Designed miniproteins, single chains, continued (4). Designs and how they scored, part 70

Each design is a single chain, and the fold is of that chain. pLDDT is the mean over its residues in the fold that is shown.

## One batch from the design tools (miniprotein)

Design m14416
Fold by ESMFold2-Fast:
Parts: C-alpha cells; structure tokens; sequence
Structure m14416 (fold): chain A 95 residues (1-95)
C-alpha cells in the first residue's frame, strides 16, 4: 500500500485525518438529505460510533493485533447496533 514506508504513528495520523475528513463529508450529506431531526441525529451518532470503532481497530492492528475482515465487520455492526439501541431507549425515556 502507499503507507508501507511510513512509521506506525504516521500511518495512524494519516488514517485518522482521512477518516475525520470522510466523516465530516458524510455528516454534511446526512444533514443535507435527512429532513427528520431524530433520524438525522441517530444516523450521525451511528456514523460517529462506526468511525471511532474503525480508528480503535486500526490503532490495535498497528500495535500487532490481528483481525479478519469478518471480525472487523462484526465489531462495527455490534457498536452501531448498541448506539442505535441507546438512542431509541433515550427517545422512549424522553417521550
């Protein structure tokens, strides 16, 4: 990959900067295309949670931990589902 010649700290910084830029663009698109405020908030929280989980898994990989593509997908799914459940519980409590 284009990152193979870089230190682990440099790889992490580039990954986090690219992830943050992509997250900002995706949030802007959700804000532009999702008219329901509650649905918008839920989608943004899910997206932020997935991004945070990806950054954590990448950091752990750089520290020598190994994950299959399936394990990464399962962990991302579990985190998104947990955040979705928390959001829906908060909405029910506020109603």
Amino acid sequence: SMLDHLSNEEKLKIFEERLARQLEADIAQIRATTSDPAERERLIRELEAAAAALAELFRRKLNGEQFSSQEVLDRLRARVEAVRAEFEAERRAAA
Scores: mean pLDDT 85

Design m14417
Fold by ESMFold2-Fast:
Formats: sequence, structure tokens, C-alpha cells
Structure m14417 (fold): chain A 83 residues (1-83)
Amino acid sequence: MKVSKSELASKLTALGIALVAGDMELAREILEEIERMIEENPELQRDPDVQESLRLARRAARENGDEELAERLDRLLERMESA
């Protein structure tokens, strides 16, 4: 099923809220869904707004001390930039 940029933007917003709240368990669940959405929609991989949102989330994850989540975001961004 084709995911819209608006649906992905909604999930990116939810991820940001979870990270600001320090709810790292919820943040991981939301990221898993975001990863799936991006993998299924190659056109979103090169979207600069999506990439910027993920870079901000990666920084927030590192600031919260969740190295695993930050590493997942880093790998996702590397995949998107190489697509």
C-alpha cells in the first residue's frame, strides 16, 4: 500500500514527541513503523524534509543516551542518502 508523505510526517511528529517526553520505548515502536514505511516507499528516501526530521530525531536520541536508537536512525539515514 502506498504511504503518503503526510502519514510519514505524522509518525515523525509522534517520534519527536516521544523523544522530548523521554519515552524511549514508545520512540522505538514508532521508529520501527517509520523504517517500514520508508523501505516500502523509495520516493520518500530522497525527501529532504524527511531526512531533516530523522537527523533531528537522531540527535534527540543521542541526547537521551539511547545509543541503539541513534544507531538505527543513523543506518536509516545512510540507506536513504545512498538510495
Scores: mean pLDDT 80

Design m14418
Fold by ESMFold2-Fast:
Structure m14418 (fold): chain A 80 residues (1-80)
Amino acid sequence: MKEEGRKRALEMIESVSPGTYKLIGESVVTTTSRTTGQTLTSVVVLARDDNGNEITATVSYREVDGKAVLVSETLTSTPV
């Protein structure tokens, strides 16, 4: 799950900054719903491009029947 989320996050970053980014951070957050017991895993990857822009890619997955199911993906670029 983490590897699938990381791969997708990197694909999103590569699509906006092909070959020109450097990874500067990564985190994985697992949240469990107290109401449903469902677990959501979010992979966050931070990168910086050659223009100094900070790119944040967040990919969230839940596990269904032993498979990673994509819930959401977000890409944000901040000029710095």
Scores: mean pLDDT 76

Design m14419
Fold by ESMFold2-Fast:
Structure m14419 (fold): chain A 56 residues (1-56)
Amino acid sequence: GDAEEARRRAREAGAGERGARAAGLLAKWQSDVKGGPLTEEELEAAVRAGILLGGR
């Protein structure tokens, strides 16, 4: 699902496990709130935000 894809993209972008996990959680939360799959733009935004949150 979108969470697994967000984790994969975050890892490929050089994020560690913390950043990848954060990206996955953000994508899952947005998908649950929306009630459906994320757009590519929404998924990319979740990945970027997760990397920033996890990469302190």
Scores: mean pLDDT 81

Design m14420
Fold by ESMFold2-Fast:
Structure m14420 (fold): chain A 92 residues (1-92)
Amino acid sequence: SEEEEREREEVYRLVLEAAKRAAKAVGVDDENAVRAIATRVRTGDAEGAREMAKLAGFSEELAELLERTAEAVRKGEGGVELARELLERAEA
């Protein structure tokens, strides 16, 4: 559980940064929405992560990647790798 907690916290940090950059790119300054997206991904809530991303105006590609990252966290495998991809996509 300690290793799983460390992975979830790393995913949270990466997704929070990606969501901040994505929100800035679409002209949205909603700190609560950004934190809500990162929290849903960290807790493995794939549908919630996708829904919040869509409401925030994120692209379909970013919303799908957020959903896949949350699913990976829920399954306990590959969440950090997908979160890094999210950050790269948000910076483009």
Scores: mean pLDDT 84

Design m14421
Fold by ESMFold2-Fast:
Structure m14421 (fold): chain A 65 residues (1-65)
Amino acid sequence: TKLSKEELSEILEELSKELDEDSMAKVIDIVLEMLSKSDLIDVEELLKELEKVDPRAAKLLAELV
């Protein structure tokens, strides 16, 4: 599944309620890197990259998508 920038923004807002500032910074960094390559975010790719740096954030994101 691919997410638009708008859909991703809503998911990141929900995720920010559960994650601390440090974890959110990691999520945002990965998202910005992926957006530099495509206007659509591949959820599977995002989850795989996030799991490498913050497994808890990856699990929470998986529950939102």
Scores: mean pLDDT 81

Design m14422
Fold by ESMFold2-Fast:
Structure m14422 (fold): chain A 93 residues (1-93)
Amino acid sequence: SELEKFLEKLEELVKLLGEALKELFPEHAEEIERTLQGALQAIKQAGERIKEVAKKFLEEVRELLETLPLPEEKKEKLEELLEELEELLAKLP
């Protein structure tokens, strides 16, 4: 289903973003992990609000990609995943 594809790519984005952020801020690794896992769970449990909650999260991710000096390889993959997630989110019923 479109929802299953969205959640799978969202988990991939969260994992890669966590790796990139922990590389930049290793002293904040536990806080980064808690924050990202919290956001992922909030989206999974949002029910009818999933589009609203996910859209806000993806907007926050886009801002991070524009403002933080992330490793280029990870940044490019994150930008690709973000675009795919935005397209999948628009297709959700």
Scores: mean pLDDT 86

Design m14423
Fold by ESMFold2-Fast:
Structure m14423 (fold): chain A 90 residues (1-90)
Amino acid sequence: SVEELRKKFIELARKAAASTDPEEAKRYLDEMVKVVEEIIKKVKNKNDQISILNSARAAFELVLRSMKPEQKPYAEEALKKIDELLEKVK
């Protein structure tokens, strides 16, 4: 369900922000992007898709701010993927 995917996204965001291992942080960020893609596939309304993607983008920005400098490029890469999804939905 979309609710289960939203919970998974929040849990992954907390894990990514708390991770000190670059590979682990990248894995959580990649999983967050996949969860967003799954939510967007289940949501049929274009305006709701845009709203969800904007909320996800804000969450990735918060994770980026919490990360060590060496891990920030992974969050920046995830943000680029969210921006690509936003352009595709528009």
Scores: mean pLDDT 85

Design m14424
Fold by ESMFold2-Fast:
Structure m14424 (fold): chain A 76 residues (1-76)
Amino acid sequence: TGQRLIDRAERYIRRARDALRQGDLETANRHLRLASDYLEQARVASAGDPGLQGRIDRLEGELGRVTGEFDARMPS
């Protein structure tokens, strides 16, 4: 379960980055939210698994960077 949630989060992070490159802020926002939700679920599901927690930490860092790029284009 944790592994599947991590894989989904990684896919949505990639899709969010692609959407940002195309200037599609609506799609980027939607995919960033989905990635965040899947990573949160993955953290709970992977409690006590150091390997999966390490993958989640890395993807949380990547999600943060992509979210920063999104925020720079949509100051609120």
Scores: mean pLDDT 85

Design m14425
Fold by ESMFold2-Fast:
Structure m14425 (fold): chain A 79 residues (1-79)
Amino acid sequence: SDKEIAENFVKKAKELKEEAKKALKEGNILEAEIQEGVIALIHGVMSLLAKKTNNPYLEEAAKEIDKILKEVRELLEKS
């Protein structure tokens, strides 16, 4: 279902954020930047699909992933 697809992408973005946090704790800035880049790609795809389909679950997922992306970017700026 559209809801399940949306929830799975939000879950993946959260997983990538945890991997970025782990990489930063280990001093691996490049790995954290790669994780940020992947979250940005997921956000781009979700935003495009939300606009194309007018699906509220995809719109909510895109907003949640944007929030996660901003949190990861703030972590990178502080490192």
Scores: mean pLDDT 88

Design m14426
Fold by ESMFold2-Fast:
Structure m14426 (fold): chain A 80 residues (1-80)
Amino acid sequence: SERDLMIRVLREVADRLKDSHPEVAALLEEAARLMEAGRPWDEVGEQIGRAVDLLSPEQAERFEELWREIYERERRRADS
């Protein structure tokens, strides 16, 4: 499901960032928990937005690239 895919993406991105950007990773893990709890997407999006707001423009661009990479990878796994 799309929800399960998004939870996996959030957790995988958080895991990749936990050592370099622990505050960002924590917000993404919180977003994943909100998704698991069935909270509305606006609450999930707020946590993701807060995570991105902690990043410089260059870091935000790298975050976008990482998110795309992980999303495509996890989507392919879900389709398998």
Scores: mean pLDDT 83

Design m14427
Fold by ESMFold2-Fast:
Structure m14427 (fold): chain A 60 residues (1-60)
Amino acid sequence: SHMEKMKKVEEKVKELETLSDQLLARRAARGEITDVDKAREQAKKAIESYKEYLKKKVES
């Protein structure tokens, strides 16, 4: 059903958010990120765009 497909999208998004946060933390610890807040915002925007893409595929 549509609701089941949407739940899968939400699960994937949560997984990507967790992985993104872990990667940002590791890169910050290594001094690879000078502006952690900016990097986090950019990652959130990318994940949000991907979420909208997945939702559109479910709706279409």
Scores: mean pLDDT 81

Design m14428
Fold by ESMFold2-Fast:
Structure m14428 (fold): chain A 61 residues (1-61)
Amino acid sequence: DEKEKLAEEMAEQARVSIRSLKEHSPELARITGENMRLIAGHTTGSKEAEERMEKVLEEIE
């Protein structure tokens, strides 16, 4: 499933980027994470992609 692969790659990239940003600015990391969640949903057309991104953000906490 190409959309599933894209969602997984987006989540992995977000995990690294958001983790780094969170160490410097937790508020910007939160806002950026929310925006990335919405982008993932729009890009893949899947609620599962949005939920996957949200879980990544929660696990980083």
Scores: mean pLDDT 71

Design m14429
Fold by ESMFold2-Fast:
Structure m14429 (fold): chain A 74 residues (1-74)
Amino acid sequence: MSAEELRERLSELTERGYEAASRLPPEEAFKVLQELAELVKRAKEAIDAGDLEAAEREIRRIEQLVERAEQLAE
């Protein structure tokens, strides 16, 4: 995956994470947003460093977090 594709995917996942968190109780929303912020920071740092393999790994972690948050929001 290219750096541009990774940035686009990261943006999409970040928006989905915020939407899911907005539908959760405050305590769960806070935990999701804290973990999301940390993973997003790591993914951005990896993309900026040209470490696309590390960026893809962090994005996969974000996908898992977002999917779990979306399940909890249902």
Scores: mean pLDDT 85

Design m14430
Fold by ESMFold2-Fast:
Structure m14430 (fold): chain A 75 residues (1-75)
Amino acid sequence: IPEWREKLAIWASSAAGVSPEVAQQLLTGDDETVRELLVEIVRRHPELKEALLGLLEGAPEDFRAALTEELRAIP
């Protein structure tokens, strides 16, 4: 499990209060599932967007680019 996914799961549990099931999906899910969950978290908690972008510095470039584009679509 990549370190950046561990950081995402811990952050989502502590800052966004996600369920253990959602935290496990962030840790072990495929990239599409993780992107969808992170977009949903930011839609519900817009104040967490900056923290999330910092956590993505360790993620693969293609994943980071795709997620950044989706986050740009959120008001």
Scores: mean pLDDT 80

Design m14431
Fold by ESMFold2-Fast:
Structure m14431 (fold): chain A 86 residues (1-86)
Amino acid sequence: SEMEELKKKEEEEIWEVMRRVREAVEAGDYEKAWEILSEFTGTEGDLSEEEKKKLLELLAEATRIAEKEGKDIEEFFEILEELAEK
């Protein structure tokens, strides 16, 4: 039970971060969206501005789909993987 509670808490934190990234992208604030994502992942990467924008738009789209259809965090990652392979 304790381990199950920790897993749910971790999933909620991931979802909150992805929602914030989506909100920033929808507002046109790609710098803020990247800051939120990089703080969460710990990755600054050596990505071009175009690659960063494309990644952020993919994350925002996956988050929007998951929110619209009432999907959980596990289903969100499935959507994200499908979009990334297209």
Scores: mean pLDDT 75

Design m14432
Fold by ESMFold2-Fast:
Structure m14432 (fold): chain A 73 residues (1-73)
Amino acid sequence: MTKEQQDKLSQQSKDYGDKLAQKAKSLGNDDLAKQAQDKGKQMSDAAKKGDIETRNKYNDQLDDLDDQVDKLS
């Protein structure tokens, strides 16, 4: 993976976590919002290091949180 690809995945990871955190917060669930933000940061950090296995693990966890947030709306 190139540095450009790592930087792009890192940014996308952070954006995903931040978007999900904002949605969870708007629905009154601060715990899910914090989990989304924390996992998005970990996913972003893994992507920046080129650790795709760890990045994908946190992506799966964020997808699970997205399903939980969708059930609140």
Scores: mean pLDDT 83

Design m14433
Fold by ESMFold2-Fast:
Structure m14433 (fold): chain A 80 residues (1-80)
Amino acid sequence: SHMEELKKKVEELKKKYETLKRNIDDLQRAIDSARANLAAGVDPEAARETVETLQRAVDQYQRDANKYKEEIEKLEKELE
């Protein structure tokens, strides 16, 4: 049924959202390590590049997560 298909889509989007949240958390830990190296003067150019690259990835994942959240909310409203 249409309602069962919507529920399945919501479940799949929620799983994607949770996966992105975990990926963001992993990237944040890597950024924190790179920032610590930058603060300590340990290979500062490479550390800065790592922070910038991973921060762009976090920003992209956050945008994707927000899109999934908006789609979930829209579909859940259709299930009412």
Scores: mean pLDDT 88

Design m14434
Fold by ESMFold2-Fast:
Structure m14434 (fold): chain A 80 residues (1-80)
Amino acid sequence: SKMEEVLKELEEILEETKKEYKEIIPSLSKEEQEQAKEYLKYIEDEVRKIKKDVKEGKLSLEEAEEYLELIKIQKETFIK
């Protein structure tokens, strides 16, 4: 279903984000490294919540797609 595709994309962007951050973190300042780790924890928790809410019928396809887009924007903004 399209919802399953969105959930798969959320998982893929989370794993891709973790991989990218793992590569850049060693070049960041101590403060930026801590901020990056906090951001990764935050998005992991958010993705987990989205998956749960979808399974419980509390989140629509449109809302899940909006969350995916927000995660992408937040990633770009943080590294800016």
Scores: mean pLDDT 78

Design m14435
Fold by ESMFold2-Fast:
Structure m14435 (fold): chain A 86 residues (1-86)
Amino acid sequence: KEEFLKVVERIAGELLIWSTFLDEKTRQLVAEFMDEMYRLALSKPKEEALRGFEELADKAIAQLPKEYQEDFRNLVERALERLREA
């Protein structure tokens, strides 16, 4: 669980850096996504947390401006791959 949480923390940091200079709504959506990721990682077994992360990512992508959707999707896909291996 400690290694899984460390990977979640790294991903949250990467998403924060990526969103830092984007518009306020995008930063807000990314912050909400990160908060929910941490909540799931702390409260759910790894497999359930991973399913929850996928659902959260799909919801966030649907709400993002189209110009940011591809970058966010790519970041999340790489993140989920790392989390599955942790």
Scores: mean pLDDT 81

Design m14436
Fold by ESMFold2-Fast:
Structure m14436 (fold): chain A 100 residues (1-100)
Amino acid sequence: MEIVEEAIEKLRKAAEKFKAMGDYETADLLEHMAEVLEKKKESGDLKEAVETMKGVVDTLKNYLESLKTNHPDTPEEVIELVEELAEWLEEQLKKLEEEL
């Protein structure tokens, strides 16, 4: 439960950070991922929360690859922040799976 709450908070804080940088597209993606996770947390199904968190990690990894391939003008700082967020979430996912 706490790990999912931390993930939601981290995603929302990252979204605010990207908004402050003028990157509304990344901010909207992160906010959407936070909303999806929050909805699954409300169901109380830990297995559904784990599967949703896997989807969030995969979405961020795919977005990162898209930024590198299709948006070469993306600032390195933006790429680094998305990569760090994806890595952190993957670590939290591993901990959450161990609690099942």
Scores: mean pLDDT 78

Design m14437
Fold by ESMFold2-Fast:
Structure m14437 (fold): chain A 70 residues (1-70)
Amino acid sequence: KNKELEKKMAELGRIMADLKNGKISNEEAMKRIAEIIGEKVTEEDLNMSEEEITELTKKIGEKYAEEIKK
């Protein structure tokens, strides 16, 4: 139940850290995020900036945190 959401949050945090540290590209970050949320990467997703990807990961992480809190 909550373990899966905690794992997804940990993975999102790692993606964000790797992106900020220059260890992965914006494209790689979006591919990993899409895999975590179970969505396909779109052409628009591949054109997202580092800032937009960071905001997206924060929003997804906040949703998962609220679900874990229940």
Scores: mean pLDDT 77

Design m14438
Fold by ESMFold2-Fast:
Structure m14438 (fold): chain A 58 residues (1-58)
Amino acid sequence: LSEAEKAKLRAFADSLALSEEQKAEILAAPNLEEAFRLIARIVNSSVAAVREAFEKFK
């Protein structure tokens, strides 16, 4: 993950009210696809829905 991707993932995870442990796991992901899978499992959603929400996130 690039620094820009990590920064956006941190802000996105904060917007979802995830725990510190969940945010750490997401940021440890090797790429965005794996991060989206982790988020999808936590929020009980699809990877496609998470990707769309992330793309629209500022």
Scores: mean pLDDT 83

Design m14439
Fold by ESMFold2-Fast:
Structure m14439 (fold): chain A 71 residues (1-71)
Amino acid sequence: MTYEEKLQIYEDSLAAVTEPLRAKVAAVEADPSASQAEKEALRAQADAVIQQVRDAAEPLLQKLREHEAAL
């Protein structure tokens, strides 16, 4: 598997996890009864989850980049 193929699988997996979170954020943003604090808190929570997933994967992706560069 190439680096590009591995990256695409990672991006697809990330999208599958983040799409429901982004849909919930959009629904709350469209709700006029929701407070600004609620909207901000939900955005921050979604961003934190996305960052956690990226942080966990980055060392593995970096090792794969170094392996490809050595060829």
Scores: mean pLDDT 74

Design m14440
Fold by ESMFold2-Fast:
Structure m14440 (fold): chain A 64 residues (1-64)
Amino acid sequence: DPPTPEQWERIRARLAAAGEELVEIPITSKDGKTGYVLVPITPENREADLKEIEELKKKVEQNK
């Protein structure tokens, strides 16, 4: 379901209140859609999440 601007603001505020780190990255989806995505990263999962983000960035850069 496509979230409304109000829902996106709520989600972002909720993640920030939970102490999660939001990282904005350029990405291409499996469906061929492109854009920027905000990924919530918790401190305990930071290393694993950053590794996954780097893999996604690598795919985007490889296609340029």
Scores: mean pLDDT 62

Design m14441
Fold by ESMFold2-Fast:
Structure m14441 (fold): chain A 85 residues (1-85)
Amino acid sequence: SALDDKAMSKANPEQRKKLAELSAKLTGRILRGDVDGATRIAQEIADLFISLGVDPSEAQAFKDKLIANAEKMKKTIEEIDERFK
């Protein structure tokens, strides 16, 4: 997203590495349908964005989008599990 690109452009190499690691962990949580785990990681990403000068409301909107993606994936996994059980 434009917000993600903006935050990454302001981040130093260590912060970019941390964001990449958090993004990888988030993807793993989403793919497992772990909404609670995804929510915790999304909060860490939002906190890092705020520390990089991103507006708190924009960071919150980004976090909400990530959580919505996790919830959608959980529903998809549940639908697949019911079909192939």
Scores: mean pLDDT 80

Design m14442
Fold by ESMFold2-Fast:
Structure m14442 (fold): chain A 96 residues (1-96)
Amino acid sequence: SREEFERRLEEARRQARESKERNRARYEAVLLEAEGTMKVILASSTRIAKVNEAKRQGPELEEEARREGEREVERAAEEARRAEEEGRRLVREAEE
């Protein structure tokens, strides 16, 4: 019947909306992971550059630059871990 067809169409529209929300959550999770990875790469590259520059100034400054760089990389890694956890939370909430 027309009424049965209309109910099935409304159900299909609801399923399409739910699928869109799940896809959106997965997309946001991928972006968060990519941003976290990029921050770690940038922090690592900055550490290498600063250590190489400090080598020209002396061993004490080289060691200081290395330690500061290690702390910056660890902070970026912690931020990346939190971003990945947030991404997993978003996907889980969308899956209910």
Scores: mean pLDDT 86

Design m14443
Fold by ESMFold2-Fast:
Structure m14443 (fold): chain A 63 residues (1-63)
Amino acid sequence: SAAARRAAAGAGAAGGREAAENGDDPKTSQLKGGYAGAIAGESAGMSREEGYRAGREATLKAA
């Protein structure tokens, strides 16, 4: 759903931003953002893979 994608993207952007603020490199920030998106997306009823992609993409867009 659109709500699930928004939740995954929001969590991913926040997770990736937090990682970058903590001094993680861009690749690690993207991985952490993807993982945060996967967890949030799954909780909202989408697949982990879809949530991971949404979170990682949101992290990249926020950079």
Scores: mean pLDDT 82

Design m14444
Fold by ESMFold2-Fast:
Structure m14444 (fold): chain A 76 residues (1-76)
Amino acid sequence: SAAENLARFQALPAELREARAREIIARYGLGPVTDENVERLLKEVALLLAEGHSQREIAERLGVPVSAISYLLRED
């Protein structure tokens, strides 16, 4: 569920979330790999999860594969 995904995302260390976000930005061409773009991507994902969106819907919104969102939410 989106609530379970949000809880999992929030439980991840900030450094790990930021590292994965940088990889996604670089791989899928989401703009320059900057601290501002990393923070923006992480906030967008958190907001969409809080609003009840599925991993697929978030992927569609951001223009990335579902595997990118699954990677971002992956337990360490």
Scores: mean pLDDT 83

Design m14445
Fold by ESMFold2-Fast:
Structure m14445 (fold): chain A 71 residues (1-71)
Amino acid sequence: SAREEEIKRRLEEALEGARELFKKDFEKYKEDILAGLERGIAVVESMDLSPELKEELLERLERLREEVLKA
């Protein structure tokens, strides 16, 4: 659906942006990135998305969160 495509696109953009900030200014933005990721996970969990898309999005967010936490 158009809504699911829009959500996926926005999330992919946000994940790429967060990944770049993590690499460039991780010390300054680490807490903000983590807070954003936690909000994103909560939002995706609450959304009525297809199971496949929901799983994919949650996996991406969790992996990025783990990378940020381990830095």
Scores: mean pLDDT 76

Design m14446
Fold by ESMFold2-Fast:
Structure m14446 (fold): chain A 95 residues (1-95)
Amino acid sequence: MPLSNVERAELYLEQARRAYEQGDLERARELLEQAIGYLLTVINGLIQEARTTDQGNKVAEISSLVNQSLQALQDGDLGKALDLLEQALELLKKL
């Protein structure tokens, strides 16, 4: 079966973490950008599907973490970007 956007984001994030730990910062950045792209697609869908205030609040928190990760990536802080995106993915899995 084709992987979901969440599963693709998770795989790219795991690869980004590994690249970062190996000191391949350029590869880690490219993989983080891919993971962020897939997560933004998921978040856009969830915003349209939210039916309760609690669901909307959780989606907003996930969106905030992904945007903070993107900002950290733009600032060159790959470690912070990775940590924030991992937090966003864990919250998304609990929805």
Scores: mean pLDDT 84

Design m14447
Fold by ESMFold2-Fast:
Structure m14447 (fold): chain A 72 residues (1-72)
Amino acid sequence: MDERLRQEQEGLVEGFLSVLRQIGGDDTPRNRAILDGLERTVKELHKQGRLTEEQYERLMEEIKRAREEMER
């Protein structure tokens, strides 16, 4: 794997996880819009091959957990 690509991928994952931590289960229209945007971005990056399968699955699971916390 290209080391530069790996560093970019790790930075993207860390950035998305940081945003998810900031949301912290707060059910607001703004946070719901952020989750929708993150999900679309993660799916597009995976489709483009810019995220590994493991990174994609991890991010999708964390987004799902954030949505479940908001619905409770």
Scores: mean pLDDT 78

Design m14448
Fold by ESMFold2-Fast:
Structure m14448 (fold): chain A 71 residues (1-71)
Amino acid sequence: SSMAEQEALLKKSKELINQAQKYLDEGDLETAIELLRRAEELAKQVGSKEGQELANQMKTRQKALERELKE
């Protein structure tokens, strides 16, 4: 993939993370988890170390929120 494609995926992933934070601030954990899952999917498509690190962070955040939600 081109560098432009990697940057576009990374930017979109970060936008989804920002949206997820807004939903978390409003108490909507279910929507936040879905947005973080989308962010992880996009970050995984980035061939860079930055994309892999972002994907790992999003996976960790999802797991924490899913534990809260499963109550």
Scores: mean pLDDT 84

Design m14449
Fold by ESMFold2-Fast:
Formats: structure tokens, C-alpha cells, sequence
Structure m14449 (fold): chain A 91 residues (1-91)
């Protein structure tokens, strides 16, 4: 089973945790990130799922506006980090 398939089979909370872990690793320890098999396909899928999670957060009636704003800001930062890495690896 591919890393993309394994990632896609996880629940939303686990996907968010994995996305955050990878984004933070890329931002604060990029040399360690180079040792991981972060294929362009995996990065594209992580970005896609992060965008889907952002829509779910925006539409969640159980979250306050402040909780939505905070979560969406964090998720947008993660997306930006992943998009920068994707561009570097698509060369």
C-alpha cells in the first residue's frame, strides 16, 4: 500500500496531525524532511486534504467564529509550506 493510500485512509483528525507534523518539519528541520519519501504525489494529496479540511472547518456549526479563524489560519500556513515544498520537488 502506498503512502498516499495510507494517508487517505486516516480520519480527519489524524490527517490534520500528519499535515501539521510534515509542515512543521519542513519549516523547522528541512534537512530531516529531505530524508523522507515526500513524493510530489503525497504532497499534492496532503494539500488537497488540507483544503477539504478547511472547508469542513468553515462549515462546522459547532465551532465558534474565533475557533474557525484560528484553525483556518493554521491550516492556511500548513498549505503554504506544503505548496513551497511541492514546487521544489516537481523540478
Amino acid sequence: MSLVEKFNKRDDATKLSVIGMVANMLKYNPELAKEFDLSPELLEEMIRRAEELAKKIADDPSLSPAQKDKALAILQEYIAILEEELERRKK
Scores: mean pLDDT 77

Design m14450
Fold by ESMFold2-Fast:
Structure m14450 (fold): chain A 69 residues (1-69)
Amino acid sequence: VEHLEKNARIAEEQAQRLTEMAERYKKLADENPEIAEKYRKLAEQYEKGSQAVQDEIDRLRKAAEEAKA
């Protein structure tokens, strides 16, 4: 259970980093209109990655709760 909680924290930090990268690429898209499409596509990929990590965190927390029963 302790390892699951620690892994969830690491995953939350990873999700936050992915969100920050997505915001950074959105800013680059605004600053570089001629190649904005490429940067927006990268931002979307990072946002999808963050969501996948969040889903993993939820699954880990549920598994830890069931393991206590």
Scores: mean pLDDT 77

Design m14451
Fold by ESMFold2-Fast:
Structure m14451 (fold): chain A 70 residues (1-70)
Amino acid sequence: MLEEMQREARERAYRLTKELLEAGASAQEAGRAAVDEIRAEAERKGLSPEETERLLRAAQEGALQAILDY
């Protein structure tokens, strides 16, 4: 369950970061926005601090990979 959520967060952050980079955002802006979107979703779902931290690490990995692939 949590591992699936982490994988989804990573893939979604990757896609969001890539879309923002293609729209002309800087790497810093794109990565921050993607991670912040995943954080907002975790807060809406009422996830624990530990679960939120794990999702944010996955989102950061996805955002970084999108920047490296761009």
Scores: mean pLDDT 85

Design m14452
Fold by ESMFold2-Fast:
Parts: structure tokens; C-alpha cells; sequence
Structure m14452 (fold): chain A 70 residues (1-70)
């Protein structure tokens, strides 16, 4: 999947994720925007996809996988 496809899918899942009623949704939506701004399209896509499915634990895991090994 290209970066453009990942970005478009991330935005699609973001809209679905807004409908999920959970205290961490606003925080995760904000973090996804930061990931998109940083060019981490795959991380944003996974986070929004899991969030849209109500899988908060995997959404958090996708967000926290931000460290690139040296």
C-alpha cells in the first residue's frame, strides 16, 4: 500500500473512530494527526483502524511503536 493510500485509509478510519465512545478517543485522534504530520502514515492508519473497531489496546500499541532502533 502506498503512502497516499495509507493516508486516505487513515482519514477514512479516523471519521469512523470519531463515532467510538471511549475516554481515550480524543487523545488517540490527536496522536494520529501528529503521526500523519510526521509522515508515519502506516502507524496512523493502524491506530485509526483499531480505534474504529473499538480495539483501544491495539490502537495504543500502534501509537507507542514509535521508536526506531539505532
Amino acid sequence: MSDEELREKALEYKEKAKEVKHPLVPYLLEQGEKRLEEGEYYAAYLMYKYLSEGDIAHALAALLSRREPP
Scores: mean pLDDT 76

